# Ledger of designs, part 22: designed miniproteins, single chains, continued (5)

Each design is a single chain, and the fold is of that chain. pLDDT is the mean over its residues in the fold that is shown.

## One batch from the design tools (miniprotein)

Design m16735
Fold by ESMFold2-Fast:
Structure m16735 (fold): chain A 77 residues (1-77)
Amino acid sequence: SPEELKEFYDSLIDFYKEQASKLPKEYREKALKVIDEFKKRVDELIEKGATREQILKVLEEFHKKLQEIADEAFKKM
Protein backbone atom coordinates (compact mmCIF):
# COMPACT_ATOMS: atom_id res chain seq x y z
CA SER A 1 0.00 0.00 0.00
CA PRO A 2 1.12 3.65 -0.31
CA GLU A 3 1.19 3.84 3.50
CA GLU A 4 3.52 0.82 3.74
CA LEU A 5 5.82 2.25 1.05
CA LYS A 6 5.94 5.59 2.91
CA GLU A 7 6.79 3.81 6.19
CA PHE A 8 9.63 1.93 4.45
CA TYR A 9 11.07 5.12 2.92
CA ASP A 10 10.67 7.06 6.17
CA SER A 11 12.83 4.34 7.82
CA LEU A 12 15.45 4.73 5.07
CA ILE A 13 15.42 8.52 5.53
CA ASP A 14 15.99 8.08 9.28
CA PHE A 15 18.92 5.74 8.51
CA TYR A 16 20.49 8.30 6.12
CA LYS A 17 20.04 11.09 8.69
CA GLU A 18 21.83 8.96 11.32
CA GLN A 19 24.74 8.33 8.91
CA ALA A 20 24.87 12.05 8.00
CA SER A 21 25.15 12.97 11.71
CA LYS A 22 28.62 11.29 11.72
CA LEU A 23 29.99 13.67 9.05
CA PRO A 24 31.80 16.98 9.76
CA LYS A 25 29.34 19.91 10.12
CA GLU A 26 29.77 21.31 6.57
CA TYR A 27 29.11 17.93 4.90
CA ARG A 28 26.41 17.01 7.43
CA GLU A 29 24.44 20.13 6.41
CA LYS A 30 24.87 19.29 2.70
CA ALA A 31 23.78 15.66 3.29
CA LEU A 32 20.73 16.67 5.35
CA LYS A 33 19.62 19.06 2.59
CA VAL A 34 19.85 16.24 0.01
CA ILE A 35 17.92 13.91 2.37
CA ASP A 36 15.14 16.53 2.78
CA GLU A 37 14.90 16.91 -1.03
CA PHE A 38 14.71 13.10 -1.36
CA LYS A 39 11.89 12.89 1.22
CA LYS A 40 9.90 15.58 -0.62
CA ARG A 41 10.30 13.84 -4.00
CA VAL A 42 9.36 10.41 -2.59
CA ASP A 43 6.27 11.85 -0.85
CA GLU A 44 5.19 13.50 -4.14
CA LEU A 45 5.73 10.27 -6.12
CA ILE A 46 3.75 8.16 -3.61
CA GLU A 47 0.86 10.68 -3.68
CA LYS A 48 0.83 10.49 -7.52
CA GLY A 49 0.70 6.66 -7.43
CA ALA A 50 4.19 6.16 -8.87
CA THR A 51 5.50 2.61 -9.39
CA ARG A 52 8.08 0.99 -7.09
CA GLU A 53 10.56 1.16 -10.00
CA GLN A 54 10.11 4.95 -10.36
CA ILE A 55 10.70 5.43 -6.62
CA LEU A 56 13.78 3.14 -6.71
CA LYS A 57 15.29 5.28 -9.51
CA VAL A 58 14.93 8.38 -7.30
CA LEU A 59 16.47 6.47 -4.37
CA GLU A 60 19.45 5.47 -6.57
CA GLU A 61 19.95 9.11 -7.66
CA PHE A 62 19.93 10.41 -4.08
CA HIS A 63 22.16 7.55 -2.85
CA LYS A 64 24.75 8.63 -5.47
CA LYS A 65 24.52 12.27 -4.29
CA LEU A 66 25.01 11.22 -0.65
CA GLN A 67 27.98 9.03 -1.67
CA GLU A 68 29.56 12.01 -3.49
CA ILE A 69 29.21 14.16 -0.34
CA ALA A 70 30.81 11.42 1.80
CA ASP A 71 33.66 10.95 -0.73
CA GLU A 72 34.31 14.73 -0.83
CA ALA A 73 34.44 14.85 2.98
CA PHE A 74 37.04 12.05 3.10
CA LYS A 75 39.17 13.61 0.31
CA LYS A 76 39.59 16.79 2.41
CA MET A 77 40.80 14.76 5.42
Scores: mean pLDDT 79

Design m16736
Fold by ESMFold2-Fast:
Structure m16736 (fold): chain A 86 residues (1-86)
Amino acid sequence: MISEFEHINEPPEQAKVAKIEEELLAYMEKLAEEEQLTGEAYDELLRLLAVESGKLRKAPEEEHEALYEAILKKLEELVKKGEKLE
């Protein structure tokens, strides 16, 4: 499938990271919707994703899978914390 993103001249490593970031953002949005998170709790999820995406972009490819799994767990933990704090 041809998408506008396929016209970006990115190194293969950056393209892989961009796909992981898109998957993480989609997962975060799904968690926020399911738990009805808004305001401060939603902003915390965005901040976490921004910080961890920065780490993914700087990390060697061999660490990307482990970081992806770690970020998923951090997002789930933050969502559960947000629910309990009201």
Scores: mean pLDDT 71

Design m16737
Fold by ESMFold2-Fast:
Structure m16737 (fold): chain A 74 residues (1-74)
Amino acid sequence: GSAEKGIAQLEENPSWERILAGLREIEKFPKEEQFKLIEFVVSKTPAEKLPEVRRLLESLKDEEVREYGLSLLD
């Protein structure tokens, strides 16, 4: 609900930047670990942050990893 989203956003303001930093560095990890990290990030992403996650996923160089991540959002 809206209250849950508000609480998540407030709690994740500092941790969200760390999650985004991990996603930006995802290409340093083995491909299998990249899939796991994407699943984790998507599972922790509040609805209002989905556009930022989508943008980062679209910037990934590995097409298979990018397509998988985007499929989790749709």
Scores: mean pLDDT 70

Design m16738
Fold by ESMFold2-Fast:
Structure m16738 (fold): chain A 67 residues (1-67)
Amino acid sequence: MKIIKEETLTVTVTDPDGNTATAEARSVTIIEDGKEIRIDTPAELPDVAPGATVRVEREVKEIKLEK
């Protein structure tokens, strides 16, 4: 049995002039036959101007494979 868990964090920064910057962080965990492999892709925000608005979206997807 194999289980794949995928988590995506999307961060959107909008400055007062309406300019938008987006950063994504992704984490994938694979569990197979008692072995766990985790892959993390960290993201860092660019410089945030004073008065900027930050929006965070989180998406989680789990896939279970049986043979």
Scores: mean pLDDT 72

Design m16739
Fold by ESMFold2-Fast:
Structure m16739 (fold): chain A 125 residues (1-125)
Amino acid sequence: MVFIGEGKILDLIKELAKELNIPLEVYPPEQAEEALKKALQDLSVKLIIIDADSVPKEIIEKYKFLPIVLVIGESIPLEEQKEQLKRFLVEVLNLPEEEATEIANKVKSLEDVIRAALEAIKKSL
């Protein structure tokens, strides 16, 4: 997994990745475009999380349409983050739409979005 961002979300990502034993690469916001280009060429990367609150909007708009990319932050409506999670589960991890919908429907917070994505990756390995 790749995370691009800083601040409170980075601490949460580090904690959850450690808890779930998911390999994590971290890049600061100033390296966002280079990190995205590198991660998209690496077949071992299953998920890219972008911090909406620290990464420039121009970079987010350019890459947010990719199913492997989850744009997460306090500025993003939870329902939009849940739809991104569902898209990731179906299009990247090949989960059935009904299972992905059930997972997304259980999400109540930004932490739940991150945890659900990481747990799904762990089960797919």
Scores: mean pLDDT 86

Design m16740
Fold by ESMFold2-Fast:
Structure m16740 (fold): chain A 61 residues (1-61)
Amino acid sequence: MEELEKLEKELREYAKKLGVPQEIADSLIRVLKRAVEEGLITVEQALAAGKRVLEDISKEL
């Protein structure tokens, strides 16, 4: 899905802006992509949740 590629790109760019390590960002993206693929959440919900989690992680670094 094109939406999943956009989700990955936006979350990776946001993680880089916040100084979150790529390994942590990639793990989060994997979990969120799986949830979208399983129909548990929408791409918009995954993006919003991912950004909030990345912000929380950045505050602890």
Scores: mean pLDDT 82

Design m16741
Fold by ESMFold2-Fast:
Structure m16741 (fold): chain A 112 residues (1-112)
Amino acid sequence: SELEKRLQELLLRLEITRGLLLIARGVAKLINAPAEEIAMLDAIIAGYDAIIAAIRARDIAAAVAGVRALVRTARDALAWLERNGGDPLVITAIRLALRTAEEVLAELEELL
């Protein structure tokens, strides 16, 4: 169905961004980024896992709620990082995560 195709396209976008976040987390640990910043990446990755699981379960309402929570978490993390001189890699990774989440949110809301 068209719905199944749209959900698979959203899943692919989320899984690609999640993979890039895992790479960024690994590099951040390697360059000894602060533990607080690694924890921010972990929280965002966990948010991505929850959204992916909700979409796979066809729970669009849960997926929308998960993306809204992730957007708030990512915005709060970016504000903290900008104030505290956060690692540029971590900032870039979270900005990518936020951009993908905002695009996915717009598409999921059309499916409600």
Scores: mean pLDDT 91

Design m16742
Fold by ESMFold2-Fast:
Structure m16742 (fold): chain A 71 residues (1-71)
Amino acid sequence: SMKEKAEKIAKEWVEKKTPASSLTGRAVRAIGVIIDTELGLGTEEDREKGELDLLAVQYAIKLEKEEEKKK
């Protein structure tokens, strides 16, 4: 499912210590793709990829917050 794919991607990004600025950049690009698709400038596949990337960024932020709670 999309949720399982997003969680897997998020865990890989956290394990690789991906910078917060990089995650923010991914979220901004994903939002841009979704907006373009809503305006008829993108494909359904582009929209699904954007939604997946945005969800993965949200999970990565959640995982980072959970790691912070451990200490």
Scores: mean pLDDT 79

Design m16743
Fold by ESMFold2-Fast:
Structure m16743 (fold): chain A 114 residues (1-114)
Amino acid sequence: DKETLQKLIELAEEMKKLIEEAKKAVKDKDWEKARKLMGEIAKKHREMAQLVSQIKDQSLRDKLLKLLSEMTRYGLEAAKALENKDYEKAIEALDKYGETVEEMIRVLKEALEQ
């Protein structure tokens, strides 16, 4: 289980980096690069969801599933904003996505200390 939590932290840290790169692409109005980066984030999100499903602690799993659901919502909002080239909505959605990923990292690190 500790190994699964460490892999989840690594995935979340990589997602955080990709989100920051996507925000930079949006600021540069490089909509193609931003959409490509969102595709990479979506792949890591799917890997994270598979690992979360393996967690035996029901309370921890429920917390992580809630965060994954919030990440899905913000990811869809970001994807729609990118499709419409809506700069302000894209940045807002990516900021909320990044904040949720940081919360995921915090929860996972606290679980590792137990």
Scores: mean pLDDT 89

Design m16744
Fold by ESMFold2-Fast:
Structure m16744 (fold): chain A 77 residues (1-77)
Amino acid sequence: EIRELIGKNRKRILKAIMEETGVSEQVAGDILAAVLAELEGREDLAEIYLARAREQVSEETVEKAVAVARKLIEEAR
């Protein structure tokens, strides 16, 4: 299951998002939650998490963080 696989790698993924984009742990968590929701077909939930991240950082930063999260999730599969 994607969630179990990510659960084991969550700390590593959050750290990588933070190091690559400079976002806080809270923003990194919202980005990771959004990408996981999108992969599960829960687009409405993904939009909520992305909106929360956009309150803290620019759209460009959100796009970079999403790309990092997607790459790391695919590598964990």
Scores: mean pLDDT 80

Design m16745
Fold by ESMFold2-Fast:
Structure m16745 (fold): chain A 60 residues (1-60)
Amino acid sequence: EAVERIVRALATNDPRLLLPLTDEEFDKAIEELSKALGPVAGDYFRKAARELRERARQLL
């Protein structure tokens, strides 16, 4: 759920999809995905996801 939601949000560039996630759920899902992608790709993914999350916070 959380992982799928983050991937969908990044694919559609829609920060609103991240609004239902708690900080803990988001951080856990991001770490899980970034580890699966490897250190270089994982770091870029983590940065992009965190920037999208900050954009979601700005919508409130």
Scores: mean pLDDT 78

Design m16746
Fold by ESMFold2-Fast:
Structure m16746 (fold): chain A 85 residues (1-85)
Amino acid sequence: SLQDQLQSLKKKLEDNPNMSDEEFRKLVDEIEEVLNQLTQQDPSLGLYGRLVSDVRLDYDQGKLSRKEAIDRIVSILQQTLQRLS
């Protein structure tokens, strides 16, 4: 399920806080794909995709370290999973 995919991606972020920039960017891309699919099923979930995109933008602009960006995305995914429960 999309929920199981999101939970798996969250666990990958939590289990590897020292991941490379390339690994982090690939995970964020996969997260955004899953959140986009969830938003197609429930438009009210669109806010979580926007929150992840905002974190990615701040990371790209050097406003967040990779660890700070990971922590924020993990929090957003936790909120998304709570909404789906």
Scores: mean pLDDT 88

Design m16747
Fold by ESMFold2-Fast:
Structure m16747 (fold): chain A 61 residues (1-61)
Amino acid sequence: ELEKRLQELAERIQRFLDGVAAWLADMAARGYTVSDFRVEVRLDANGVPVVEFTATVTLPA
């Protein structure tokens, strides 16, 4: 069913965001500074969900 597929997709997007949160925690634990953090979710021309993640990571001195 289409509704089930959309729910599965929403869960996959949420799992991706959970992974981003875990990654941020790992970067902080390693002494890295993360700035300019942005996550954008959109549909492409074929209706496929696209997730863009951008961040600036500064390595420890």
Scores: mean pLDDT 77

Design m16748
Fold by ESMFold2-Fast:
Structure m16748 (fold): chain A 70 residues (1-70)
Amino acid sequence: MDELFAFYDSLSPEEKALLNPILTQDVISVETVRKILEELGKEDHLAEAEAIVAADPTNKQAVMDFIKSL
């Protein structure tokens, strides 16, 4: 959890606004990740993001690491 917040704190205000829904949700929705991927122009990676969320929708670290890798 602390590592996730340290990553978030290192982001620009624009990046923080984009990723904030992941950090504030107890259960990450596919819809939230889809919107983030649309903003980044990475919609072709949605299937991979859906697989991560389906495996563990509470794993914010895995979702953030995936987005960071794009």
Scores: mean pLDDT 73

Design m16749
Fold by ESMFold2-Fast:
Structure m16749 (fold): chain A 83 residues (1-83)
Amino acid sequence: SLERRRELTKELIEALKKRGFTDEQIFDVFGILAEDEPEFAFNEEAMRALIEYLKSDEPLTLERLTAIPGISKETAEKILSLF
């Protein structure tokens, strides 16, 4: 639903901010996902998995990002390059 997508998008933005991402870096993350994984925002399980990973105290790694449903290694590498 549109309401659920809005809720998950807000939670993802909050999780990224708590990780120390700037507004510009958050914009770039969404840009990468929209270009390389256009269906990601419509996959509730994938968005939840990314949000929960970002809420954890685990370091950001290629292996963990690639384990998120709907995120390829190439997409994960682009996201990690923002840091």
Scores: mean pLDDT 84

Design m16750
Fold by ESMFold2-Fast:
Structure m16750 (fold): chain A 80 residues (1-80)
Amino acid sequence: MEKVQKAAIHDVAARLNLVGAELEGAPEEAIRLYKEAVDHYSKAGEAFEKGDYETAEEHLKRGDELLNEGVALDEAWRAA
């Protein structure tokens, strides 16, 4: 259950960052990265429901990487 909970929490965080980025007119690349992170977290959740823990872990990892890249780009834009 712990990784399912992590995927759900990270999905919510990615969706909140996406909404904020879209409302503030952040760079399209940051918005794209957040959208891809959300997609991977959703796929991780689906894989967990099917008992495919290996696929779920890979999607969770990719989602985390994309979310981190999106946040870094968004923060750099805000600092400029």
Scores: mean pLDDT 82

Design m16751
Fold by ESMFold2-Fast:
Structure m16751 (fold): chain A 86 residues (1-86)
Amino acid sequence: SAALERKERYAREAEALLKAGAPLAEVAELAREGGLYLAAAELLARAGDLERARELVRQAKEELKTLNRTEEEALEAAERVAEEAA
């Protein structure tokens, strides 16, 4: 589908930026633009911006449905990532 192809393109661009040493917050913004809200939330949590990470998880309703995950599970995952990065 066109939506899947767009997400795959943004995922590849985000991966290339991470390999190039781009700041996590910049890569998270690109991922968010591509509709990769959960990936963006993880990157923001790793960068220490847990408040914005939680907001992106709440916006990730379509991704959560596709992955059969609950919002609570995704919020707990973001909190763990932020704690491990601290």
Scores: mean pLDDT 81

Design m16752
Fold by ESMFold2-Fast:
Structure m16752 (fold): chain A 68 residues (1-68)
Amino acid sequence: SRLEEIEALLAEAKKHADAASQALLDQLLTAIRNSDVGTALALLVELALRETNPVLLELLGQVYDLLA
């Protein structure tokens, strides 16, 4: 399912993230599990604007594609 793919991508993203970004990734997963698309997209934009790690940015892009 898309949720299982998103959960796997977010688990991988957390390995490359600092503590603050890990907290935002956990909030993103909670929003997705609750079908709160507005909060999920807002958190994804916040993560993308703050992040410079290219691996994490690629994983966030894959999550966006699965949400869109």
Scores: mean pLDDT 84

Design m16753
Fold by ESMFold2-Fast:
Structure m16753 (fold): chain A 74 residues (1-74)
Amino acid sequence: MITKEEIRKALEEYGGISSGDSTDGVVDELYNLIKEKGPDISDQEILNTISSDRDGMHNNIVKAMKALGKKYLK
């Protein structure tokens, strides 16, 4: 099962988000999204959930969630 630690690691690797309070908030929102939607999370749902309105950050968050989605299935 995906853990909050795995999400935090993915965000650090793909999102460039350091460990801290900001990361914890993003991790919590993404963890809840994964729990509800599982591997069928769309790019748009990720963007809406995080409320990130910066172009570069959107792509990094999407990449992290796609990587987690594939591992979540297997």
Scores: mean pLDDT 61

Design m16754
Fold by ESMFold2-Fast:
Structure m16754 (fold): chain A 72 residues (1-72)
Amino acid sequence: GEDVAEAVRKAFESMGHDEAGEEAEKVALELSKSGFSSGTSLRNAVTTGAALAGLSPEQVLELEKRVRDLLA
């Protein structure tokens, strides 16, 4: 599977949210550098990007499915 930061970026880009994907990648990298787990980095990156993109809860679930597919 891909790195968490790359997977999150690609998932947002696949949904048409390029700026949110770039920000989410930065968040995931920062948290990883700070010693947080991949799961914690993923959750915080998704939350930050989703807020920036204005995603609904249903759209966040779709984004999370896409991220899991990319990490497989």
Scores: mean pLDDT 84

Design m16755
Fold by ESMFold2-Fast:
Structure m16755 (fold): chain A 88 residues (1-88)
Amino acid sequence: SPAIDAAAETARDAVRELMRENPELARKIAGSSLEEAVEIAKKAGHYDVANAFSLALKVAKTYGPEAEERIRRAVREAVDEALQELEK
């Protein structure tokens, strides 16, 4: 679905940027549900990340649990890739 793919890409890009600034927070967000990720990002003052995950949450609520898992997988893969790059 183009909407799910766009939401996954937006959340992935937000987490990749966060990995450069705060890798521990990015890993916590990647390990959380989309709803928890929004709240974690808001509490940390990362409103751009919170907005990206809020959009992803709206898409997941529209398309169902399979959409949430697809988005969360893309986010986890982005964090894993960024961690491997940081180890070089």
Scores: mean pLDDT 85

Design m16756
Fold by ESMFold2-Fast:
Structure m16756 (fold): chain A 108 residues (1-108)
Amino acid sequence: ALSPEQIAALRERLRAILASHGVEAPDDASILELVGLLTDAADRLSPEQLKALARELAAAAEELGLLDVAALFREAVRTLEAGGPVSDARALLHAGLARLAREAALGE
């Protein structure tokens, strides 16, 4: 799973992503808590904001070598770019976030 350095980098990046979408997380928030906040935010975001979120999450997953997680976020971006159902893109984001939380839990 993820190293302690990768967990710290992921925590910082998820906080930055949340802040860019108007969500402030507690300073001591775990990856699981940050993923919960991202999941809640995804349900309220516009299609344009969801696309930005999915791209940011895909890049974060790719940097950590979590290619299967990144593929779910990239498919969400592709769905939104093709004008597909927003509900399908949200389901892909939820699946990617759930897998990201599991990968982080193995390292925490």
Scores: mean pLDDT 85

Design m16757
Fold by ESMFold2-Fast:
Structure m16757 (fold): chain A 88 residues (1-88)
Amino acid sequence: SRPPAYYSGGPGDPVAEWLRRTLEGTEELVMPDRERGLRRMAEAFLEAARFWGMAGDVSAEELARLIEEMVREGRVRLLREEDPPPLP
């Protein structure tokens, strides 16, 4: 077996648990770009956690991976930016 290291926060990290609970309560997330949007969302969540004084050692990249795993498991539905409207 390989050593796990995707999100160091795991079940004991308050920031990771807070994000998990927030995403489980969210039916759909809107983002402009799949990879870039997830990273920006992760950065925003990490900044919010710091503002609320939550202690944790998770990085924005680790939070982005957590979000991606929840989407892969079908716990959260991601809404992709729609295609541009057809030209007249």
Scores: mean pLDDT 62

Design m16758
Fold by ESMFold2-Fast:
Structure m16758 (fold): chain A 63 residues (1-63)
Amino acid sequence: SMSEEAQKLAEEGERGVVRGLASGDGAAAVAAATRMKQQAEKLGDEELARRFERAREQASAAA
């Protein structure tokens, strides 16, 4: 993948998920993880997309 774009997406997305979970807003965390997955798919980064899908599943369990 384009390392810099993928890293930026991962950092911003992870912050969004963590912020949602920390505030007790599991729905916001799920939305952030879903958005990250869609952006990773647009970048063609299948591994990053799978990582974001796992984050979405974990956030859903906490919602």
Scores: mean pLDDT 77

Design m16759
Fold by ESMFold2-Fast:
Structure m16759 (fold): chain A 61 residues (1-61)
Amino acid sequence: HMEERIERALKLLDEEFTRLAQDLGLSPEEIAAMSLEEKLRLVFEHALDVAIERQKKLLEE
């Protein structure tokens, strides 16, 4: 069912976000203050930055 899939995806996203937040040096207080939307935005923006950096390296030679 869709609801179960969404719940699983949100759990995986939260686990990935926690890992990312630790790598970025975010405090537990900052993490607790963030909304789900803000967490999703951060994950998306970081993924985009990683993709851009990877692309730049390929083009730099």
Scores: mean pLDDT 73

Design m16760
Fold by ESMFold2-Fast:
Structure m16760 (fold): chain A 119 residues (1-119)
Amino acid sequence: MKEEFIEVLKAAFDSLLAELDAAIERYRGKNPKFAELLREVKDLLRESYEKILEAIKNGDYDKAIEIVKEFKERVEALYERGLKESKDPEVQEALRALYDSLLNFADLAIKMIEELKKK
């Protein structure tokens, strides 16, 4: 069960990385500042995922939930910064879509970790 939950979380993480990589490539030449922000989001996602996975493997589920909450706060800060840096409606729409995807990942992670705590 723990291994199956890790696989589901990894699949969601891999999907988000692919979405971020596609967005970085799309904006690389058109909006380099937005592409740089997306790289910061990607680095945050990787760092947070590795810490969450380590905490889950160690059975420290409360620590894993805390890491996810910190991830959500840092994602919100990056989203707000992105909205301030660009008034381009296309960039703002892309930011909202990515923000929603990142929050959905965080909510999935919390739900999965809470289910692991019940066993």
Scores: mean pLDDT 85

Design m16761
Fold by ESMFold2-Fast:
Structure m16761 (fold): chain A 62 residues (1-62)
Amino acid sequence: SPMDQAKQTAKQLVKKYGLDDSVVDDSIQFAQGFQNGMKLDDSYLTPLVKMYLDTEALIKQR
């Protein structure tokens, strides 16, 4: 499912970027909140998860 794909992507990026495991759930909550607020379909879940985690990686580099 799109949600399972988003969760797997989140786990992979968290590991790749060396982020805390708690950030996986945060990225999913962000993606779902944004999706619900903007009335987007499930195809946007994985892109939103990537956007959140890319931003967290940038913050970690500062």
Scores: mean pLDDT 84

Design m16762
Fold by ESMFold2-Fast:
Structure m16762 (fold): chain A 85 residues (1-85)
Amino acid sequence: MSEEAIEEAKAAAAEAGAASGSTVTVTVEETSVAEGMKSAEAAVDGLVTNPGAAHTIVLPNLPSKEADDAARLMANMFRNVADSL
């Protein structure tokens, strides 16, 4: 995964966390794109349903365009939820 995709996801998650009063921790792990996406979806839901709690997301540490695209999609999910908080 590119450093730009990782930093974009981290920045978006931090902004959404700040907007909800929550902490969002971003980890980079050897995992599938599907598991990474599940973690992001759970964190986004948690920011709305459980504000003030700690949430984590896992970015797939894969050298693939699919992993980069997933990280950017996660960033957009966090931007969208931040706009709704």
Scores: mean pLDDT 78

Design m16763
Fold by ESMFold2-Fast:
Structure m16763 (fold): chain A 91 residues (1-91)
Amino acid sequence: MRRELAEEAARLLRETAELLRRHEEELAEWLSREYGLSLEEARKVVREAAERLLGLAEKILAQAESASVEELEAAKRAAEEALRAVRELAA
Protein backbone atom coordinates (compact mmCIF):
# COMPACT_ATOMS: atom_id res chain seq x y z
CA MET A 1 0.00 0.00 0.00
CA ARG A 2 2.98 2.39 0.33
CA ARG A 3 3.27 2.46 -3.48
CA GLU A 4 -0.38 3.56 -3.78
CA LEU A 5 0.15 6.38 -1.24
CA ALA A 6 3.29 7.52 -3.08
CA GLU A 7 1.49 7.43 -6.45
CA GLU A 8 -1.45 9.45 -5.04
CA ALA A 9 0.88 12.03 -3.46
CA ALA A 10 2.87 12.34 -6.70
CA ARG A 11 -0.35 12.71 -8.74
CA LEU A 12 -1.61 15.50 -6.45
CA LEU A 13 1.77 17.29 -6.62
CA ARG A 14 1.76 17.05 -10.43
CA GLU A 15 -1.83 18.38 -10.55
CA THR A 16 -0.79 21.30 -8.33
CA ALA A 17 2.23 22.02 -10.56
CA GLU A 18 0.00 21.98 -13.67
CA LEU A 19 -2.46 24.41 -12.03
CA LEU A 20 0.45 26.73 -11.13
CA ARG A 21 1.66 26.52 -14.74
CA ARG A 22 -1.82 27.13 -16.23
CA HIS A 23 -2.67 30.01 -13.85
CA GLU A 24 0.82 31.54 -13.69
CA GLU A 25 -0.29 35.09 -14.56
CA GLU A 26 -3.28 35.11 -12.15
CA LEU A 27 -1.15 33.74 -9.30
CA ALA A 28 1.70 36.15 -10.11
CA GLU A 29 -0.74 39.10 -9.93
CA TRP A 30 -2.03 37.83 -6.55
CA LEU A 31 1.53 37.40 -5.18
CA SER A 32 2.48 40.85 -6.45
CA ARG A 33 -0.50 42.46 -4.67
CA GLU A 34 -0.27 40.37 -1.46
CA TYR A 35 3.52 40.43 -0.92
CA GLY A 36 4.65 43.50 -2.87
CA LEU A 37 6.69 41.50 -5.39
CA SER A 38 7.21 42.76 -8.94
CA LEU A 39 5.24 40.80 -11.55
CA GLU A 40 8.54 39.45 -12.92
CA GLU A 41 9.61 38.21 -9.45
CA ALA A 42 6.11 36.80 -8.82
CA ARG A 43 6.13 34.85 -12.11
CA LYS A 44 9.54 33.43 -11.21
CA VAL A 45 8.23 32.31 -7.79
CA VAL A 46 5.26 30.51 -9.42
CA ARG A 47 7.48 28.81 -12.04
CA GLU A 48 10.03 27.72 -9.43
CA ALA A 49 7.25 26.39 -7.18
CA ALA A 50 5.83 24.28 -10.04
CA GLU A 51 9.33 22.93 -10.84
CA ARG A 52 9.96 22.04 -7.18
CA LEU A 53 6.61 20.22 -6.92
CA LEU A 54 7.43 18.12 -10.00
CA GLY A 55 10.83 17.27 -8.49
CA LEU A 56 9.21 16.35 -5.19
CA ALA A 57 6.75 14.04 -6.99
CA GLU A 58 9.67 12.17 -8.63
CA LYS A 59 11.48 11.88 -5.27
CA ILE A 60 8.38 10.48 -3.54
CA LEU A 61 7.94 7.86 -6.29
CA ALA A 62 11.65 6.93 -6.13
CA GLN A 63 11.48 6.54 -2.33
CA ALA A 64 8.04 4.84 -2.21
CA GLU A 65 9.39 1.45 -1.05
CA SER A 66 11.86 2.89 1.51
CA ALA A 67 9.61 5.58 3.05
CA SER A 68 7.37 4.82 6.03
CA VAL A 69 3.58 4.70 5.63
CA GLU A 70 3.39 7.66 8.04
CA GLU A 71 5.77 9.73 5.86
CA LEU A 72 3.78 8.91 2.70
CA GLU A 73 0.44 9.70 4.38
CA ALA A 74 1.89 13.03 5.58
CA ALA A 75 3.15 13.76 2.04
CA LYS A 76 -0.30 12.96 0.59
CA ARG A 77 -2.05 15.24 3.12
CA ALA A 78 0.43 18.05 2.41
CA ALA A 79 -0.13 17.60 -1.35
CA GLU A 80 -3.94 17.67 -0.87
CA GLU A 81 -3.61 20.88 1.18
CA ALA A 82 -1.36 22.49 -1.45
CA LEU A 83 -3.75 21.55 -4.28
CA ARG A 84 -6.74 22.99 -2.38
CA ALA A 85 -4.85 26.23 -1.63
CA VAL A 86 -3.80 26.71 -5.29
CA ARG A 87 -7.34 25.95 -6.54
CA GLU A 88 -8.76 28.57 -4.16
CA LEU A 89 -6.20 31.19 -5.29
CA ALA A 90 -6.71 30.39 -9.00
CA ALA A 91 -10.51 30.55 -8.76
Scores: mean pLDDT 80

Design m16764
Fold by ESMFold2-Fast:
Structure m16764 (fold): chain A 68 residues (1-68)
Amino acid sequence: SAEEEARRALIEEYRRELVELGRELGVPDWVLDLITWEFDRLKEEKASEEEIRRTYENARRYILEQGA
């Protein structure tokens, strides 16, 4: 459905942004791997948009703290 496609697109966009940010800040590969695993899980489990956004916000905060 269009809603599922939009949700998957949101997951892929957030995942891409987080991986790029983490690489720029020199965050360890295992952290980036964990983040990609979490977003793949959200995609497979058809997570709500709210859960996807919450996961993104938490992951972004963590990356920024590790890169500081």
Scores: mean pLDDT 83

Design m16765
Fold by ESMFold2-Fast:
Structure m16765 (fold): chain A 68 residues (1-68)
Amino acid sequence: SMEDELNKKIAELQKEYAEKAKTASKEELIELLREYGRRVAELYREAGREDEADLFTRITEHEIAQLE
């Protein structure tokens, strides 16, 4: 289903960023979170889920602010 495909793509992105985050510095982690957040939000938008894309963007911005 479209739902299963979306969830699979998000899970793959999360796995990729989790692996990179293990060896990342604070500055690198902020950049990784920004890119991860943008890519996940784009997947939601492509799936027609604009509210979820906006919500995920805000969650990611909040997480980045906690690292600064």
Scores: mean pLDDT 85

Design m16766
Fold by ESMFold2-Fast:
Structure m16766 (fold): chain A 71 residues (1-71)
Amino acid sequence: MEELIEELLRLAKEALERLRELAAQNTPEGDAQALALAREMGKRIAELRAKLSEEAQKEWDRRVDEFLREA
């Protein structure tokens, strides 16, 4: 279970890094790619989170809060 949360966090971190790269280009093409990536990642994260138990979802939410505090 923790392995799934770690994989989900890794995926989210990699996606955020890519989103920041695309946004830093400050171009319409970069903005469009960032929006598309954000939508795809949002769907994938929701899918994976839905497979977690209620307790694991709470742990994921806690770890996301920690990650956001570090950002």
Scores: mean pLDDT 74

Design m16767
Fold by ESMFold2-Fast:
Structure m16767 (fold): chain A 98 residues (1-98)
Amino acid sequence: MLDEILDELQALAEELEKQGKSDDEILAAVVEAFLEKTGLTEEELEKRAEEALEKAKALEKTEEGKKAVAELEKLLEDPNRKLMLGLQAYLEELRKQQ
């Protein structure tokens, strides 16, 4: 179950926090563990992030929506944020698989 993976990642984060690791170090370790558990690569997460952005562009026809998409594009210039968006897109697909 997806919940089991999330529980293991939560336990890892709590353990690293007890060891005095920074938020950035905890985030990096959690992403690494997620990739290891799922067999996904950073490239696959980046691709999922780009696909999510293209879907958003296709749906947003309002001025406010276009502005939000432009801000998202700027955020995706940061590799760490791109990986996080890809991670969220992957989790959403898993939820739809029931």
Scores: mean pLDDT 74

Design m16768
Fold by ESMFold2-Fast:
Structure m16768 (fold): chain A 78 residues (1-78)
Amino acid sequence: MEKEKVKKAEELIEEAIKEAEKILKEKSPVEAADKFVQEFLKALELVPEEKRKELEEKAGKRFKEAMEKLGVEVDVLL
């Protein structure tokens, strides 16, 4: 079901954000952003094309909020 796949993709994105937060603390913002992008692209493969833009917007906003909370400006990473 499409709705279940979207929810699973959202869960994978939230896990990717948590991993990016760990990488940011242990390594660098660039490595954190790279890890998030890799996991985000995998999550997009789970959803149909018409849902990808909505998921992309939601994921980008969540990642930006998480990075900004840790003092990192996302515009510098991307």
Scores: mean pLDDT 74

Design m16769
Fold by ESMFold2-Fast:
Structure m16769 (fold): chain A 90 residues (1-90)
Amino acid sequence: MGEEAIERAREHAKAFLDAVQAGDFETARKHLDELVEALKRAEELGYKQEAANIATAVSLQLVGLLEESTDPEEQAKIQELLEHFREKVR
């Protein structure tokens, strides 16, 4: 169970970051919700450190994507996703 939750978190983290990088914010939001669910499940099953590591990595990558963006509308959407993610995993 916990291994499945961690693998799902990794899969959705990658899909989320790929979608953000592609500018597909609708797909990004879907994968973000699945990522949050998987991280919460992993933490409940005792995989708190692994879940925290994934959450930290996703936050750092999302900040990197925000810094690389030159479009103010894209920056606003990335910032909204980052704030939503930080609130849900903390």
Scores: mean pLDDT 84

